# Designed miniproteins, single chains: the designs that were tried, part 52

Each design is a single chain, and the fold is of that chain. pLDDT is the mean over its residues in the fold that is shown.

## One batch from the design tools (miniprotein)

Design m1907
Fold by ESMFold2-Fast:
Structure m1907 (fold): chain A 72 residues (1-72)
Amino acid sequence: MSPEEKAAVYYAAGNLLYVAAQHPLLTPEERRRDLEGAIELYEKAINLSTDPEFQADLKKKLEELRRELERL
């Protein structure tokens, strides 16, 4: 598996955790865990990708997730 293929897998996994974190029945602790997981996976995707546009979009998304996490 190439670095770009790994980046795509981490991105997809991060998206799944982000969607899970949006569920209204989650406790703040469960939501925090899923958001922290999504952040970690997105950071791994950025580090493996060589696509500047993809990196820029994910960095913006990470800033949004970190703000959401701080509000919990």
Scores: mean pLDDT 84

Design m1908
Fold by ESMFold2-Fast:
Structure m1908 (fold): chain A 55 residues (1-55)
Amino acid sequence: SEADELVREFFRKAFGREPSEAELADLKGLIDADGDGVIDEAELQRLREAMKQIK
């Protein structure tokens, strides 16, 4: 899905690695809160904030 590709791209750019299945599922939930597969700017902002908290 678009959410899968977007999360993987941002994660690779931020951490230089692929996200785990658990990380991918959690971050997809944040950016596809409406469950419609469409990602808006507010969802992207939530993704950026969530990624800042990953160590």
Scores: mean pLDDT 70

Design m1909
Fold by ESMFold2-Fast:
Structure m1909 (fold): chain A 72 residues (1-72)
Amino acid sequence: MEEAFELGREATEEAEARALELIREVAEREGEEAARQALLAAQRGALEGALEKGLISEEEAAEGLAKLDAQA
């Protein structure tokens, strides 16, 4: 059986795969700019959610958010 740490890692990978599928559908429906904005919003939400769940540190979340802000 997997440890709780490993379960968290797999949940993150599944969430990323599903987010990519949704972004592909948005790109087909609304165009690449809408998909890019949706991806940035999803990545920001994923970082905030991971921080709330204790999957990443506050420092890792801050670095990730700063990189996303630079792309927006």
Scores: mean pLDDT 70

Design m1910
Fold by ESMFold2-Fast:
Structure m1910 (fold): chain A 63 residues (1-63)
Amino acid sequence: AKELVEEAIEAAKRGDAEEAYKKTLEALQSGASVEEVVKAIQDALKAGNREGADAILEALNSA
């Protein structure tokens, strides 16, 4: 779960919205908390990766 959240953040930082979305869904399915995913969105936004942050948010809303 934690490793998948970290992978989603790294994908978001690279601008890889598709991978960020996919890894966030996998993290949530593996028991990642909503709070961990919200923190990932905040970290991506702070890094200036709005598209990646939006992908993580979309995955959270889909789970």
Scores: mean pLDDT 79

Design m1911
Fold by ESMFold2-Fast:
Structure m1911 (fold): chain A 79 residues (1-79)
Amino acid sequence: AVDEAVALARAALAASPLSEEEKQRVLRRIDEVVARSTDPEQAIRRVAGLTAEALVAAGQVDAADALVREIGRLLSRLR
């Protein structure tokens, strides 16, 4: 589940017009969140929030909304 959220975030960043340096900075923060989290649901929510924030800051509002919807579907599978 967490790995799926990271994969979705990576895909959204890869498709975005952000610079490779900005993408790598966001990915490092995602990796830190995942490494330090003991709660999978909280980790997934933080990964989604961090990535969506970066996308919105870059003007990619539709991409951020799409990511949030995909993460919502992922969270629904955790029951």
Scores: mean pLDDT 81

Design m1912
Fold by ESMFold2-Fast:
Structure m1912 (fold): chain A 71 residues (1-71)
Amino acid sequence: MMEEKIKEFRELIERAEKEGLTLEEELELAKKLAEWLLEKVKEEGKLDVEEVEEKIKKELEELEKLIEEKK
């Protein structure tokens, strides 16, 4: 399920947060995980790749805004 894939992505980000990474490091990790997740979704062909990509982009944009506001 798309929801399950997004949940896994968020859990990985939360783990990085607990490890004490900076927001910039979390964003880099999130970008790498997003690429990996999108590749998986495209390969499966069962999910709406465009919808998953849009949700991931929104989460990354939220992280970028937090970093910009902190600057």
Scores: mean pLDDT 66

Design m1914
Fold by ESMFold2-Fast:
Structure m1914 (fold): chain A 56 residues (1-56)
Amino acid sequence: SAEVEALKAEGEELDRRGVEALVRHGDLETVARLSAEAARIREEIAALDPEAAAKL
C-alpha cells in the first residue's frame, strides 16, 4: 500500500541518518534515538502488512 511504501521510505531515511551520525560524528545518542524510531516504523509496517515487514 502507499502507506507501507511511505513508512519503508521513512525507515530507510532514518537508517541513512543513523549511519551518518555514527560514522561522521560518533553521536551515539542520535544513533540510539534514530534506531528506536526506525524500530517503531518496522513494527508499524508489520502491523499493517506482515508480508512487507518479512521482506525488510
Scores: mean pLDDT 80

Design m1915
Fold by ESMFold2-Fast:
Structure m1915 (fold): chain A 69 residues (1-69)
Amino acid sequence: EWPKDPKIALAVFDARLLALALAQEGASPEEVLRAVTEYLRSQGLSEEEARRLAEEIVREIEALRRRIA
């Protein structure tokens, strides 16, 4: 689902691009989760929201990898 706040929606979009770039560079799921969580926190999200969204983004990327591979 799209975030209701457009600023948060843009931050989540950028976080997905960051996660994809790190995954393509060979980063582990744990490394991607850490980097995405810190990025979202830097954009002003709460720790709970940042962690929840980062976990969702990592799951989406891992699901895409399983479908392609």
Scores: mean pLDDT 78

Design m1916
Fold by ESMFold2-Fast:
Structure m1916 (fold): chain A 66 residues (1-66)
Amino acid sequence: SVKELVEEALKSTDPEKQLELFVEALRIARENPEAEKELIDYLQSVKDPKFLELFEEAQRRLLEEE
């Protein structure tokens, strides 16, 4: 699930792996409304600044892939 991908990213110490997992979570959320809700709910429950930075970077990378 997208929540599991985000949790795995936050536990990782590898910046590249963290970003890739976030990009994958966003890609899934884009195509699946249920996954999007799961991601948004998790985002609102986690107030980690690092999470917000990774989210912004992942959105930027995903946009560049289009």
Scores: mean pLDDT 75

Design m1917
Fold by ESMFold2-Fast:
Structure m1917 (fold): chain A 85 residues (1-85)
Amino acid sequence: SDKEIKEIADFLNNLDPNDPRWPSVQRVIDIVKDVVKQGGKPEDALPDLQSWHSGDYNTTMNVVKEKFGKTVDDGTLLRALLLVK
């Protein structure tokens, strides 16, 4: 939902900048934003995120899972990452 997307984005925007997982989260954000900048949908990033970048993607999903107590769907996570500043 739009509310869930915003809550995840707000959480990530307030995540400690010294969190050791930030480099992984930032790589996933950059990949998703680049795909959208090239005219793609956020979900078009999934094949690369789930193969070549699977470690960074799994780390990013786990950061969100730890905060919200649940695994979110891929589309919700990817849309939230677009809203991170």
Scores: mean pLDDT 87

Design m1918
Fold by ESMFold2-Fast:
Structure m1918 (fold): chain A 81 residues (1-81)
Amino acid sequence: EETARLAKRLAELAREAQKTGDDIVEGVAFLGAATSLVASENIDTPEAKEEAEGLRKALTALSNGDYQTAADILEELAKKL
């Protein structure tokens, strides 16, 4: 469950950024890597598509500084994976 592990880690980083007010540039990079891993798996299932869509939304939230939304999305993804 490499993607689930990454999602949990990114959620933790997003929560930390929200708490401290610091930018989580590393979190955005890690989410990008996780999205790349999902894409490289070439899984053509509804579950894989939902996972990729969730990661994309989390990446967008992180890039906009919406750490709470990003953390919420990543935590829900980790439960599904």
Scores: mean pLDDT 66

Design m1919
Fold by ESMFold2-Fast:
Structure m1919 (fold): chain A 62 residues (1-62)
Amino acid sequence: KAKEYLEKGKELFEKKDYEGALEEYRKALEIDPNNKEAIKNAAKAHKKLGNEEGAKRLEEYL
């Protein structure tokens, strides 16, 4: 379920596993593409990984 993936992504983000967090946020967005929380957190994870282009692309949906 989207909420479960979002929560798992947040857990991984707190552990500084930004790549793992992005995988879980991606799963949440596959279920609910307009989930603002997942989009925002995925963009933040992209920034932590130095992927400014990926973050900017996601922020267009906010």
Scores: mean pLDDT 81

Design m1920
Fold by ESMFold2-Fast:
Structure m1920 (fold): chain A 87 residues (1-87)
Amino acid sequence: MRERIEEALEALRRLPPEEVAEAAEANAEAARAQAEASKDPEVKELLEKAAELLREAARAAAAGDLERAAEHVARAEELLEEAKKLE
């Protein structure tokens, strides 16, 4: 987890916070759409949780809190990987 947060933070620091917020919002919408398309309740729940974390990341990035944004992105990525393993 810590390594993922540091990797995410390094990547996010290369972009303006506005672009980070826009990307996180787009990724949240994509995860939400995947959740609605899923027939597996467990996969759906993981994708919905990932979408919410990505929206929180977008809010944090918009506020200039890239450390918090990186934490939410890293957690969302773990949930997205877990959902993919169940498919």
Scores: mean pLDDT 81

Design m1921
Fold by ESMFold2-Fast:
Structure m1921 (fold): chain A 65 residues (1-65)
Amino acid sequence: SKEELIEEARKLLEEARKAFEQGKYREAYDLAVEAQKLFLKAGDYKGAREASELAAEALKKILAE
């Protein structure tokens, strides 16, 4: 169950990074927030931090314009 949560969180984080690279900042933010929730639920604090940092970067892009 923890391994499944981490695998799903990693997939969401990968999709969030792809969305960010494509300039889809709202989508990147939503995906990164979901990944962070799953990493926290699994106890993967390193993964949660990576997802949180991407969410913050996406939010900055959304608010800058």
Scores: mean pLDDT 89

Design m1922
Fold by ESMFold2-Fast:
Parts: sequence; structure tokens; C-alpha cells
Structure m1922 (fold): chain A 95 residues (1-95)
Amino acid sequence: SIEELVQQLADALPEVEQSGLVQLLSELSGLSPAVVDLALRVLQMHMQGRSDEEIRAELARLTGRADLLADPEVAERIIRYLVELGRKLLALFNE
């Protein structure tokens, strides 16, 4: 599933941002800090106007999991999932 691929990418992050925001959103959502950090990073890249191909390349670099991102259609679905997840996480914070 896309959720399992997202978890595998998050687990492959060598460093997880341990900011107060990541910790708060992890607590509020029940998601791991790694998944929260990954979703916020992807949302930030999307909001900066980076293309799906640019985000895909950066995710492969950050995680070392180019294998999980090898299919462009799967990569696009992962990116869309993480962008939407990031938006939902920020909505939990923004009353």
C-alpha cells in the first residue's frame, strides 16, 4: 500500500527533525515523528513550487531508497499522499 511505502521511506530517514512542531503533531496525530517530519518536508517542497520529479529526486537522496521511488506513478502517489498528510497535520495545529 502507499501507507506502507511511506512508512518504509520515513524509517529510512537517517535524521528525523525533532522540532517542537514535529513532536506536537506526532502526539496529536498518533503518527511517528519520522512520518510527520517526512510529510512536512514534502509539503514544504511542494509549497516552494518544486516539481514532483524534483521532490522525487530529493526523497531518493534523503532516504537512500531510490528503489521505492523507481516507478514515476508510484512516486507521484507517494508525493500526493505526503502533501495531503502534511496539510492535514498543519490543520490540526491551526485552529
Scores: mean pLDDT 85

Design m1923
Fold by ESMFold2-Fast:
Structure m1923 (fold): chain A 72 residues (1-72)
Amino acid sequence: AMAAQQARLDAALEEAKRYVEEGKKNGKPEQGIVKAGKILLDAAPDMDALAEASRRLAEYVKELGVKIKPEA
């Protein structure tokens, strides 16, 4: 029954990628990243799934040339 959760997380990751792209196009990449992270958090069935999806999203963000600077 994990297949349904995985399909949901995969769909959420694709939606998250679209928010990152939209944020970059609108000059608000940080807002896109925040929305993307929230989508993954809401869709992930556990912390390991969230970590893997977040890693894939971070790689996509890097490929788009968006720099994440978390100020403390």
Scores: mean pLDDT 75

Design m1924
Fold by ESMFold2-Fast:
Structure m1924 (fold): chain A 71 residues (1-71)
Amino acid sequence: SFEVGKKNPEKWPEEEKKEVDEKMEKKNKELLEKLKKFEEENPGSASSEEVARLVGEILREIGDLLQELFK
């Protein structure tokens, strides 16, 4: 059975905001890990193309998250 108070379309607005904040926090942590990995793989010599690629990946992941949250 579905448990009241967990993620579902009929939850209270405050709980919905908490779930959005939780997903955003998780995504922010993942993005920070990507940035650290990028710096480790490209120490002091990242090209404009490499930066653009990383930004593109981040924007895509944010877009995917927003689509998931607002489906």
Scores: mean pLDDT 65

Design m1925
Fold by ESMFold2-Fast:
Formats: sequence, C-alpha cells, structure tokens
Structure m1925 (fold): chain A 85 residues (1-85)
Amino acid sequence: SLLEELRAVLEEIRALVPESAHPLVDEIGAIVEAMAAAGVDDSVLRQVLTRLRRLREVLPGLSPEEAIALLRELAAVLRDEAARE
C-alpha cells in the first residue's frame, strides 16, 4: 500500500541520518500517519512519497548539518500541507 511505501522510505531515511536527526524523521512520520488518518487524497500522499524518495537519494552526500536543515524544511512543509487538508 502507499502508506507501507511511505513507512519503508522513512525507515531508510532514519538509517541514513545521524541519531540527532531521528526526532525530525519521527515527526515527519507522525505527520504522514496523521495525513493518512485524516483521509487526504492519495495524490497528496504520492507527492510526499516522491519528496521522501528524492531526499533519501541526496542524504548520503550531505553533511549532518545539511541533512538536519533539509529534514526541518520538509517537516515544516508537511505541517503546512496537513493543516490545509
């Protein structure tokens, strides 16, 4: 399912970032679960999945500071999207 793919990508991202960034990954995961529970369109969740896959691709080349900055930015974007429903 789409939600299972989202969870799998988040697990992979969690493994690619320093432990100090884990709370941000966990926050993104909680937002995704809340969006799914609220019944947002699959198209929105697919856009989130595409963003997470792109993030996973670039993470290994980033410094810890760059990785944390991108995770903070993504969490903020997803919070805004969840609030709009």
Scores: mean pLDDT 85

Design m1926
Fold by ESMFold2-Fast:
Structure m1926 (fold): chain A 99 residues (1-99)
Amino acid sequence: MEERRRRIIEIFRETVSDTPFTREILELLEEGRLEEALTLAHNRLLEDPTDVDAWLGLAAVLALQGRLDLLDELLKLAENVGADTSRLREFVERLRSLE
């Protein structure tokens, strides 16, 4: 049961850039502080809607909440704001393969 959670976090770690922002998101995800991780990623997107690492953070939170149904909508939103969705699309495909 904890295995799926660990795999989602591992895939996120492998996909994101190594920055103070992504390190903070990783710590929040590992602690199960999903609401705080969501807020941090959302606030980052309010400042820079093209930040792929912030979109990856939102996708990781949604996957950990079991909301895989929202991942296609998330991809469309990221594309609409001009974000490079190549890494986000790969991440979403990897998350879906865990079912």
Scores: mean pLDDT 85

Design m1927
Fold by ESMFold2-Fast:
Structure m1927 (fold): chain A 68 residues (1-68)
Amino acid sequence: SALAEELVRAALAGDLERAKALLEELIRQGRYDDAERALARVAVEDPETARVLADFYRALMKELGIEP
C-alpha cells in the first residue's frame, strides 16, 4: 500500500516521528498485514530502526486491546 511504502521510506530516512504516524494510520485502518510487512522490509535494511518501530507497534496494539 502507499502508506506502507511511505512508512518504509520515512523509517530508512531516519524520520521516526513520520514512520510512527504512518504505522499508527495503518493500525487505525486495520491494515495489520501491511504494517508487519513494512516493518519486515525496514528490518532487512536497518534492524535497529525496525526494533524501535516494532516496540512502538506492540505498545500501540496493547493500548488498543489488540494482541500482537
Scores: mean pLDDT 84

Design m1928
Fold by ESMFold2-Fast:
Structure m1928 (fold): chain A 66 residues (1-66)
Amino acid sequence: TEELLKKAEEELKKTGELSKKATELSQEGLASSPEKRKELIMKGADLAVEAISHAVTAVSLLNEAK
């Protein structure tokens, strides 16, 4: 149970880091040329999807730890 809680904490930490990076890329995209904007938005979207995956894993681990 303690091991599952620690794993959930690590997954939530990754979620936060990936979400921050996705937000930064989105902001850069808004200030960029059309071609560069498209690339940056797509990269940000990929990181956002990965962050959601880590968050879902963390919730699953927390439920199992009970």
Scores: mean pLDDT 81

Design m1929
Fold by ESMFold2-Fast:
Structure m1929 (fold): chain A 70 residues (1-70)
Amino acid sequence: MPSLRQWLDQLVDEIVAEASKILSDEDVALLRDSLEMVRRTAVRRGWSREQAEQALQSVRDSLLGHIKAR
């Protein structure tokens, strides 16, 4: 199985790729930076995959909600 880091790197890339279809390059960069912060924290803290995925989705949903509200 992929390591937590490899799995999170893949998940972040997938989320960013989907977001790039609907967001500006500047908003995509902001999303990537935010997701990378969550990824680093999850690996550092030894979070479960479920906890890390939930945190990434929460950050994604929060940022997309703010962008859509503009």
Scores: mean pLDDT 79

Design m1930
Fold by ESMFold2-Fast:
Structure m1930 (fold): chain A 74 residues (1-74)
Amino acid sequence: PLSEKELEAHELLSLARMYRSIAEMEEDVEVRVELLKKALELVEEALKLAPEDEVIREEYEEIKEKLKEAEEEL
């Protein structure tokens, strides 16, 4: 069973993944950057609550890379 902090971390992870998925479908690069920044904020909070969670760490790295790519398109 997940601890209360781990449960909250995974709720934040789910929201971060949702924002990342919306960003991947977004054609407007400025909007895509804003969505990825929101995803990054959410996954960073998740990682603070569960710093050893491999799934959250992988999502954090994925979002960081996608944000970097999107910002290079600005």
Scores: mean pLDDT 85

Design m1931
Fold by ESMFold2-Fast:
Structure m1931 (fold): chain A 58 residues (1-58)
Amino acid sequence: MLVELPAPDATARATAVRAAEETGGEVVEESDTKVVIRAPDEEAARKLERAARGLALA
């Protein structure tokens, strides 16, 4: 499952990459505004979705 995390700045990007590392996810795409992470399972996907919501509201 692919999860998109908003990364509008270096701090948000570092947070997104760390979330991938903590969940065992793989960073498959990076751009100026987002990081796309492949989640290994449904639990990881849910954690990444929560991280994405947090970053979008920041």
Scores: mean pLDDT 79

Design m1932
Fold by ESMFold2-Fast:
Structure m1932 (fold): chain A 57 residues (1-57)
Amino acid sequence: MNILRSEMGVLIDVDKVRELLKSLGINSVEEAKATDKSKFVGKFPDVLSYSDILEAL
């Protein structure tokens, strides 16, 4: 299991983050950067930053 430490100090399962990104059609850092940040609202835990999301890719 791959675990990412968020900026808030929470341990997050990287595989779960990747699955959420795939559900939004995001498979790469470039696609994530091109995606409107509003698309992340309500899809990820509040403790997961945009930087943490990019790191999971």
Scores: mean pLDDT 62

Design m1933
Fold by ESMFold2-Fast:
Structure m1933 (fold): chain A 76 residues (1-76)
Amino acid sequence: MRREIVLTLAVPITPALQAGITALARAAGAERVEFDPAARQVRVTVPAEKAEAVRAALLPVAARYGGRVEDLGPAA
């Protein structure tokens, strides 16, 4: 099964930040990383068994940029 994890940031998503977040999420096991710059959100689709690793990898980014990480549950 797949899960959806959302990272929301308090700062604008720059190209460098987008590249860094993509690399970090994929290294932790993410299958898909999608950006919504207008909402300052990153949506990550991940296998259920890797959801905890991806969330743990994104938590320091959320802490640094005044954001949060939310596990939305099963991907629709």
Scores: mean pLDDT 83

Design m1934
Fold by ESMFold2-Fast:
Structure m1934 (fold): chain A 65 residues (1-65)
Amino acid sequence: SSDIRSQLLKLIGEILRIVGEIFDLERQLKTASGEEAKRLQEKIKELEDRRKQLLAQMQALSQQL
């Protein structure tokens, strides 16, 4: 339905935003060291976990199409 498609589009948009944030943090990580590198790695992990959750939601929603 159009409602489900609208929800899927919103989820896709959020996933793409998270992917962009991960890429930015990975670039920062290449020049980081010590405590800063640890902080960046932790934030990347949090974003990857969030991405997995959103992908699971998208898969569940797409089954209703």
Scores: mean pLDDT 87

Design m1935
Fold by ESMFold2-Fast:
Structure m1935 (fold): chain A 66 residues (1-66)
Amino acid sequence: MEEIEKRAREAARVLLSLGVPVETIREEVYRGAKHALLEAGVPEEEAERLAREIAERMEKEVREAL
């Protein structure tokens, strides 16, 4: 979890620096986090919930950095 969230935060910061819209950053973080969780063996339903939580947190951090 912590490693996936750290990677998501790094990706969000890079996308923000490139001028990518916040909504797109949220979608990309969700997709990446879900993929990483599924690869780690997390069940699909749980992976979807956790990925959504990570994406929402990253969206908040990005909006606060703007």
Scores: mean pLDDT 83

Design m1936
Fold by ESMFold2-Fast:
Structure m1936 (fold): chain A 64 residues (1-64)
Amino acid sequence: MAEELLKLAEERAEKYVKEGKTDLANLIRSGAKAVANAVKAGDIRIEDPEAVVESLEQAARDVV
């Protein structure tokens, strides 16, 4: 799960870098890393990594 989340988040972030939206891309990367660390620590569990990436994308769009 954590590895898949990081892969999906990086794919989404790369799309935004190509669009010139580097700040948005970096927010997605940072959020995904934080969630992945929590999953690895056993603090949280994710069942749908794609939905988590979509949530991080929405949060990033609200602040940039």
Scores: mean pLDDT 81

Design m1937
Fold by ESMFold2-Fast:
Structure m1937 (fold): chain A 65 residues (1-65)
Amino acid sequence: SMEIKELEERIKELEKRLKELEEELEKLKADPNADPKKILELEIEIGILKLEIAVLKLVLEKLKK
C-alpha cells in the first residue's frame, strides 16, 4: 500500500505539472498564431491530470480516516 507521505508527494508533483501545463495553455491562448489543435490537446491533458489529482486526493482522504 502507498504510504500517506509518498501519496502526498505524488499529488504535489502532479499539481506542479498541472501548473506548468496551465501556464503553457495561457501562453498559447495569448498567441493569435497558436495552433487550435495544440490548445485542444493541452486542455485534454490538463483535464485528465485534474481527474488523476482528484482521484489521488480521494484515496488520501480514505487513508487518513
Scores: mean pLDDT 86

Design m1938
Fold by ESMFold2-Fast:
Structure m1938 (fold): chain A 71 residues (1-71)
Amino acid sequence: MFTEEELLKLVPDISKEEAQMFIKAQESVLRMGKSEEEANAIVLEAIELYKKERKKGIDFSELLEKAFKKV
């Protein structure tokens, strides 16, 4: 499971606020019964999707669902 510090080290381009949103996203994935390893992979995919979509007004819940389908 990623911490804020680990996320900022992995993706220096994200803000502290964005890192906090991804922390909440991984908590949601874990609550869905996924493993920590699966949550890790989904969060990384969500970050990549967020960067590719250039902040097109999508919320992080929708982004997480898209990432979930990719992993």
Scores: mean pLDDT 71

Design m1939
Fold by ESMFold2-Fast:
Structure m1939 (fold): chain A 55 residues (1-55)
Amino acid sequence: SMSYSPRQLAAYLLALGEIGIAEKDELVEEMLRWAPPGVLSREQAEDLYNRNRGL
């Protein structure tokens, strides 16, 4: 299975440069679209976005 942890997924999206120009909501939707069901919730994706943007 090619599923990442939520943190690895956030780092992957950051590396793509899409986070730099995308709004939070659109990035969260991309995380959820890519992640398998049950692996990542919308709230977890939002938390990961905030952590990577603030740190």
Scores: mean pLDDT 61

Design m1940
Fold by ESMFold2-Fast:
Structure m1940 (fold): chain A 85 residues (1-85)
Amino acid sequence: TEYYNKGLELYKQGKLEEAKKAFEEAVKKDPHYTSAITNLTDVLIDLGKLDEARKLADELLKTDPTNGILRSAATDILSKIKKAE
């Protein structure tokens, strides 16, 4: 997706706030886009926005509780938050 690729490019350039906005747009277009959600989480952690990253994980767990991929993504996010503490 356009927003996802733009977010990756911005993230590599160290433009964290712009990368965050691009990944937020990608997630807004497809709430099940786990790769975009994961990269948004990495950007939030790099920005020190751990509470926002935790809320993102909570949203994934609530979006589709039967989806093992979304549960796995949420678990990965929570693990990254714990390592950043």
Scores: mean pLDDT 78

Design m1941
Fold by ESMFold2-Fast:
Structure m1941 (fold): chain A 118 residues (1-118)
Amino acid sequence: MEEELLKQIDEAFAKAVAALDAGDWEAFQSEVSKLAALGEEAAKNKDYETLEKIAEYFLELGTRLLRVGADPALVEHLATLAAWYKLRAEKKILPAGGSKELAELADEYLRQAREAAA
């Protein structure tokens, strides 16, 4: 299950990158949603290493979105997803939507994405 889950997240990430490069926003959003669903499955399995990798993938997708001049709201959403899965991996808890730590880490990831995209 864990090895299959890791293969599925790698495939979803690769498809999201391909969709972004093709300008296929509908396919991109679909693969982002699949990656998030796989993240929820990893969390149920207490697969913290897979959660860490999902967080890294969301941060990479956010950086790539900035490089192509995508909607800032979509970039902020990916930074929030990266922070969400990173905190669940490190703290082994589900952060509330209004968590200060979630907001602060999302802002830090948005800053890192902007710096990497420059």
Scores: mean pLDDT 80

Design m1942
Fold by ESMFold2-Fast:
Structure m1942 (fold): chain A 83 residues (1-83)
Amino acid sequence: MEELKREAIELAREALRLAMEALRLTPPSDRQSILEAIGLALEAIGLIIDVDLAKTEAELRELLERARRLLEDARRLLARVRA
């Protein structure tokens, strides 16, 4: 459980780094899609960190995997943009 929260915090740091890169380096047309993906990832991360209720470890791992996929999508979008 605590290890999943630690991984979620590490993903939140990465999400912030990607958001800063998107704001600095991407054209406005592509920036919105990248920031939307990061926002959805941060929402999933927030659900992992702020869970005082009994979610199963499997449910938390699914949220963590969702966040990772969304951040990977953001990275791919960022990589395709010509800065």
Scores: mean pLDDT 73

Design m1943
Fold by ESMFold2-Fast:
Structure m1943 (fold): chain A 43 residues (1-43)
Amino acid sequence: EEEKLEEYRKKVKELIDRAQQATPAEGRKILDELEKIRKEFLK
């Protein structure tokens, strides 16, 4: 699933960009988002 992998990379990249200016509270939210993404691409 190369297409899924590409989408996953893009999502992770977006989270990294947000993490660059993440606050303690935002950091927790980013981790939660990452977990959701993993579940969506885990088949």
Scores: mean pLDDT 72

Design m1944
Fold by ESMFold2-Fast:
Structure m1944 (fold): chain A 65 residues (1-65)
Amino acid sequence: MEEKERLLKELEEALKKAGFSDEQVKNIIETLKKANPSLEDLQRILELAKEGKINEVLKEIRKLA
């Protein structure tokens, strides 16, 4: 559980660097917390965000909702 919180914080920073607003980042993180994805799913989403593949990030999040 603590591992997932670390990844969610890293994802917040990656999304902010990609140009998302604070409100958009908050909504994305809240959606992910509600979906309670696996550690592997969070790692994949974080990698996509770091690569700037924002459309793929949103796709993966929608699959988990």
Scores: mean pLDDT 79

Design m1945
Fold by ESMFold2-Fast:
Structure m1945 (fold): chain A 66 residues (1-66)
Amino acid sequence: MAQEEVERILGETYRELRAAGASQAEILRQLSEISTTALDLLKQGKGDEAVEEARRLAEEAVRRAR
């Protein structure tokens, strides 16, 4: 389900950002951006796009932290 996949992406992103040494404030900020974008798409019925954008934003956040 699209919601479950978004939740999985958020959990993995949290772990990767923490492992990269990001502050808790930065982690919360990045996860908030990802979840807000994904929830907006899910509310529009665009589950596949929500998952794709969540992955894209997660990859960018992790890349910047490393």
Scores: mean pLDDT 83

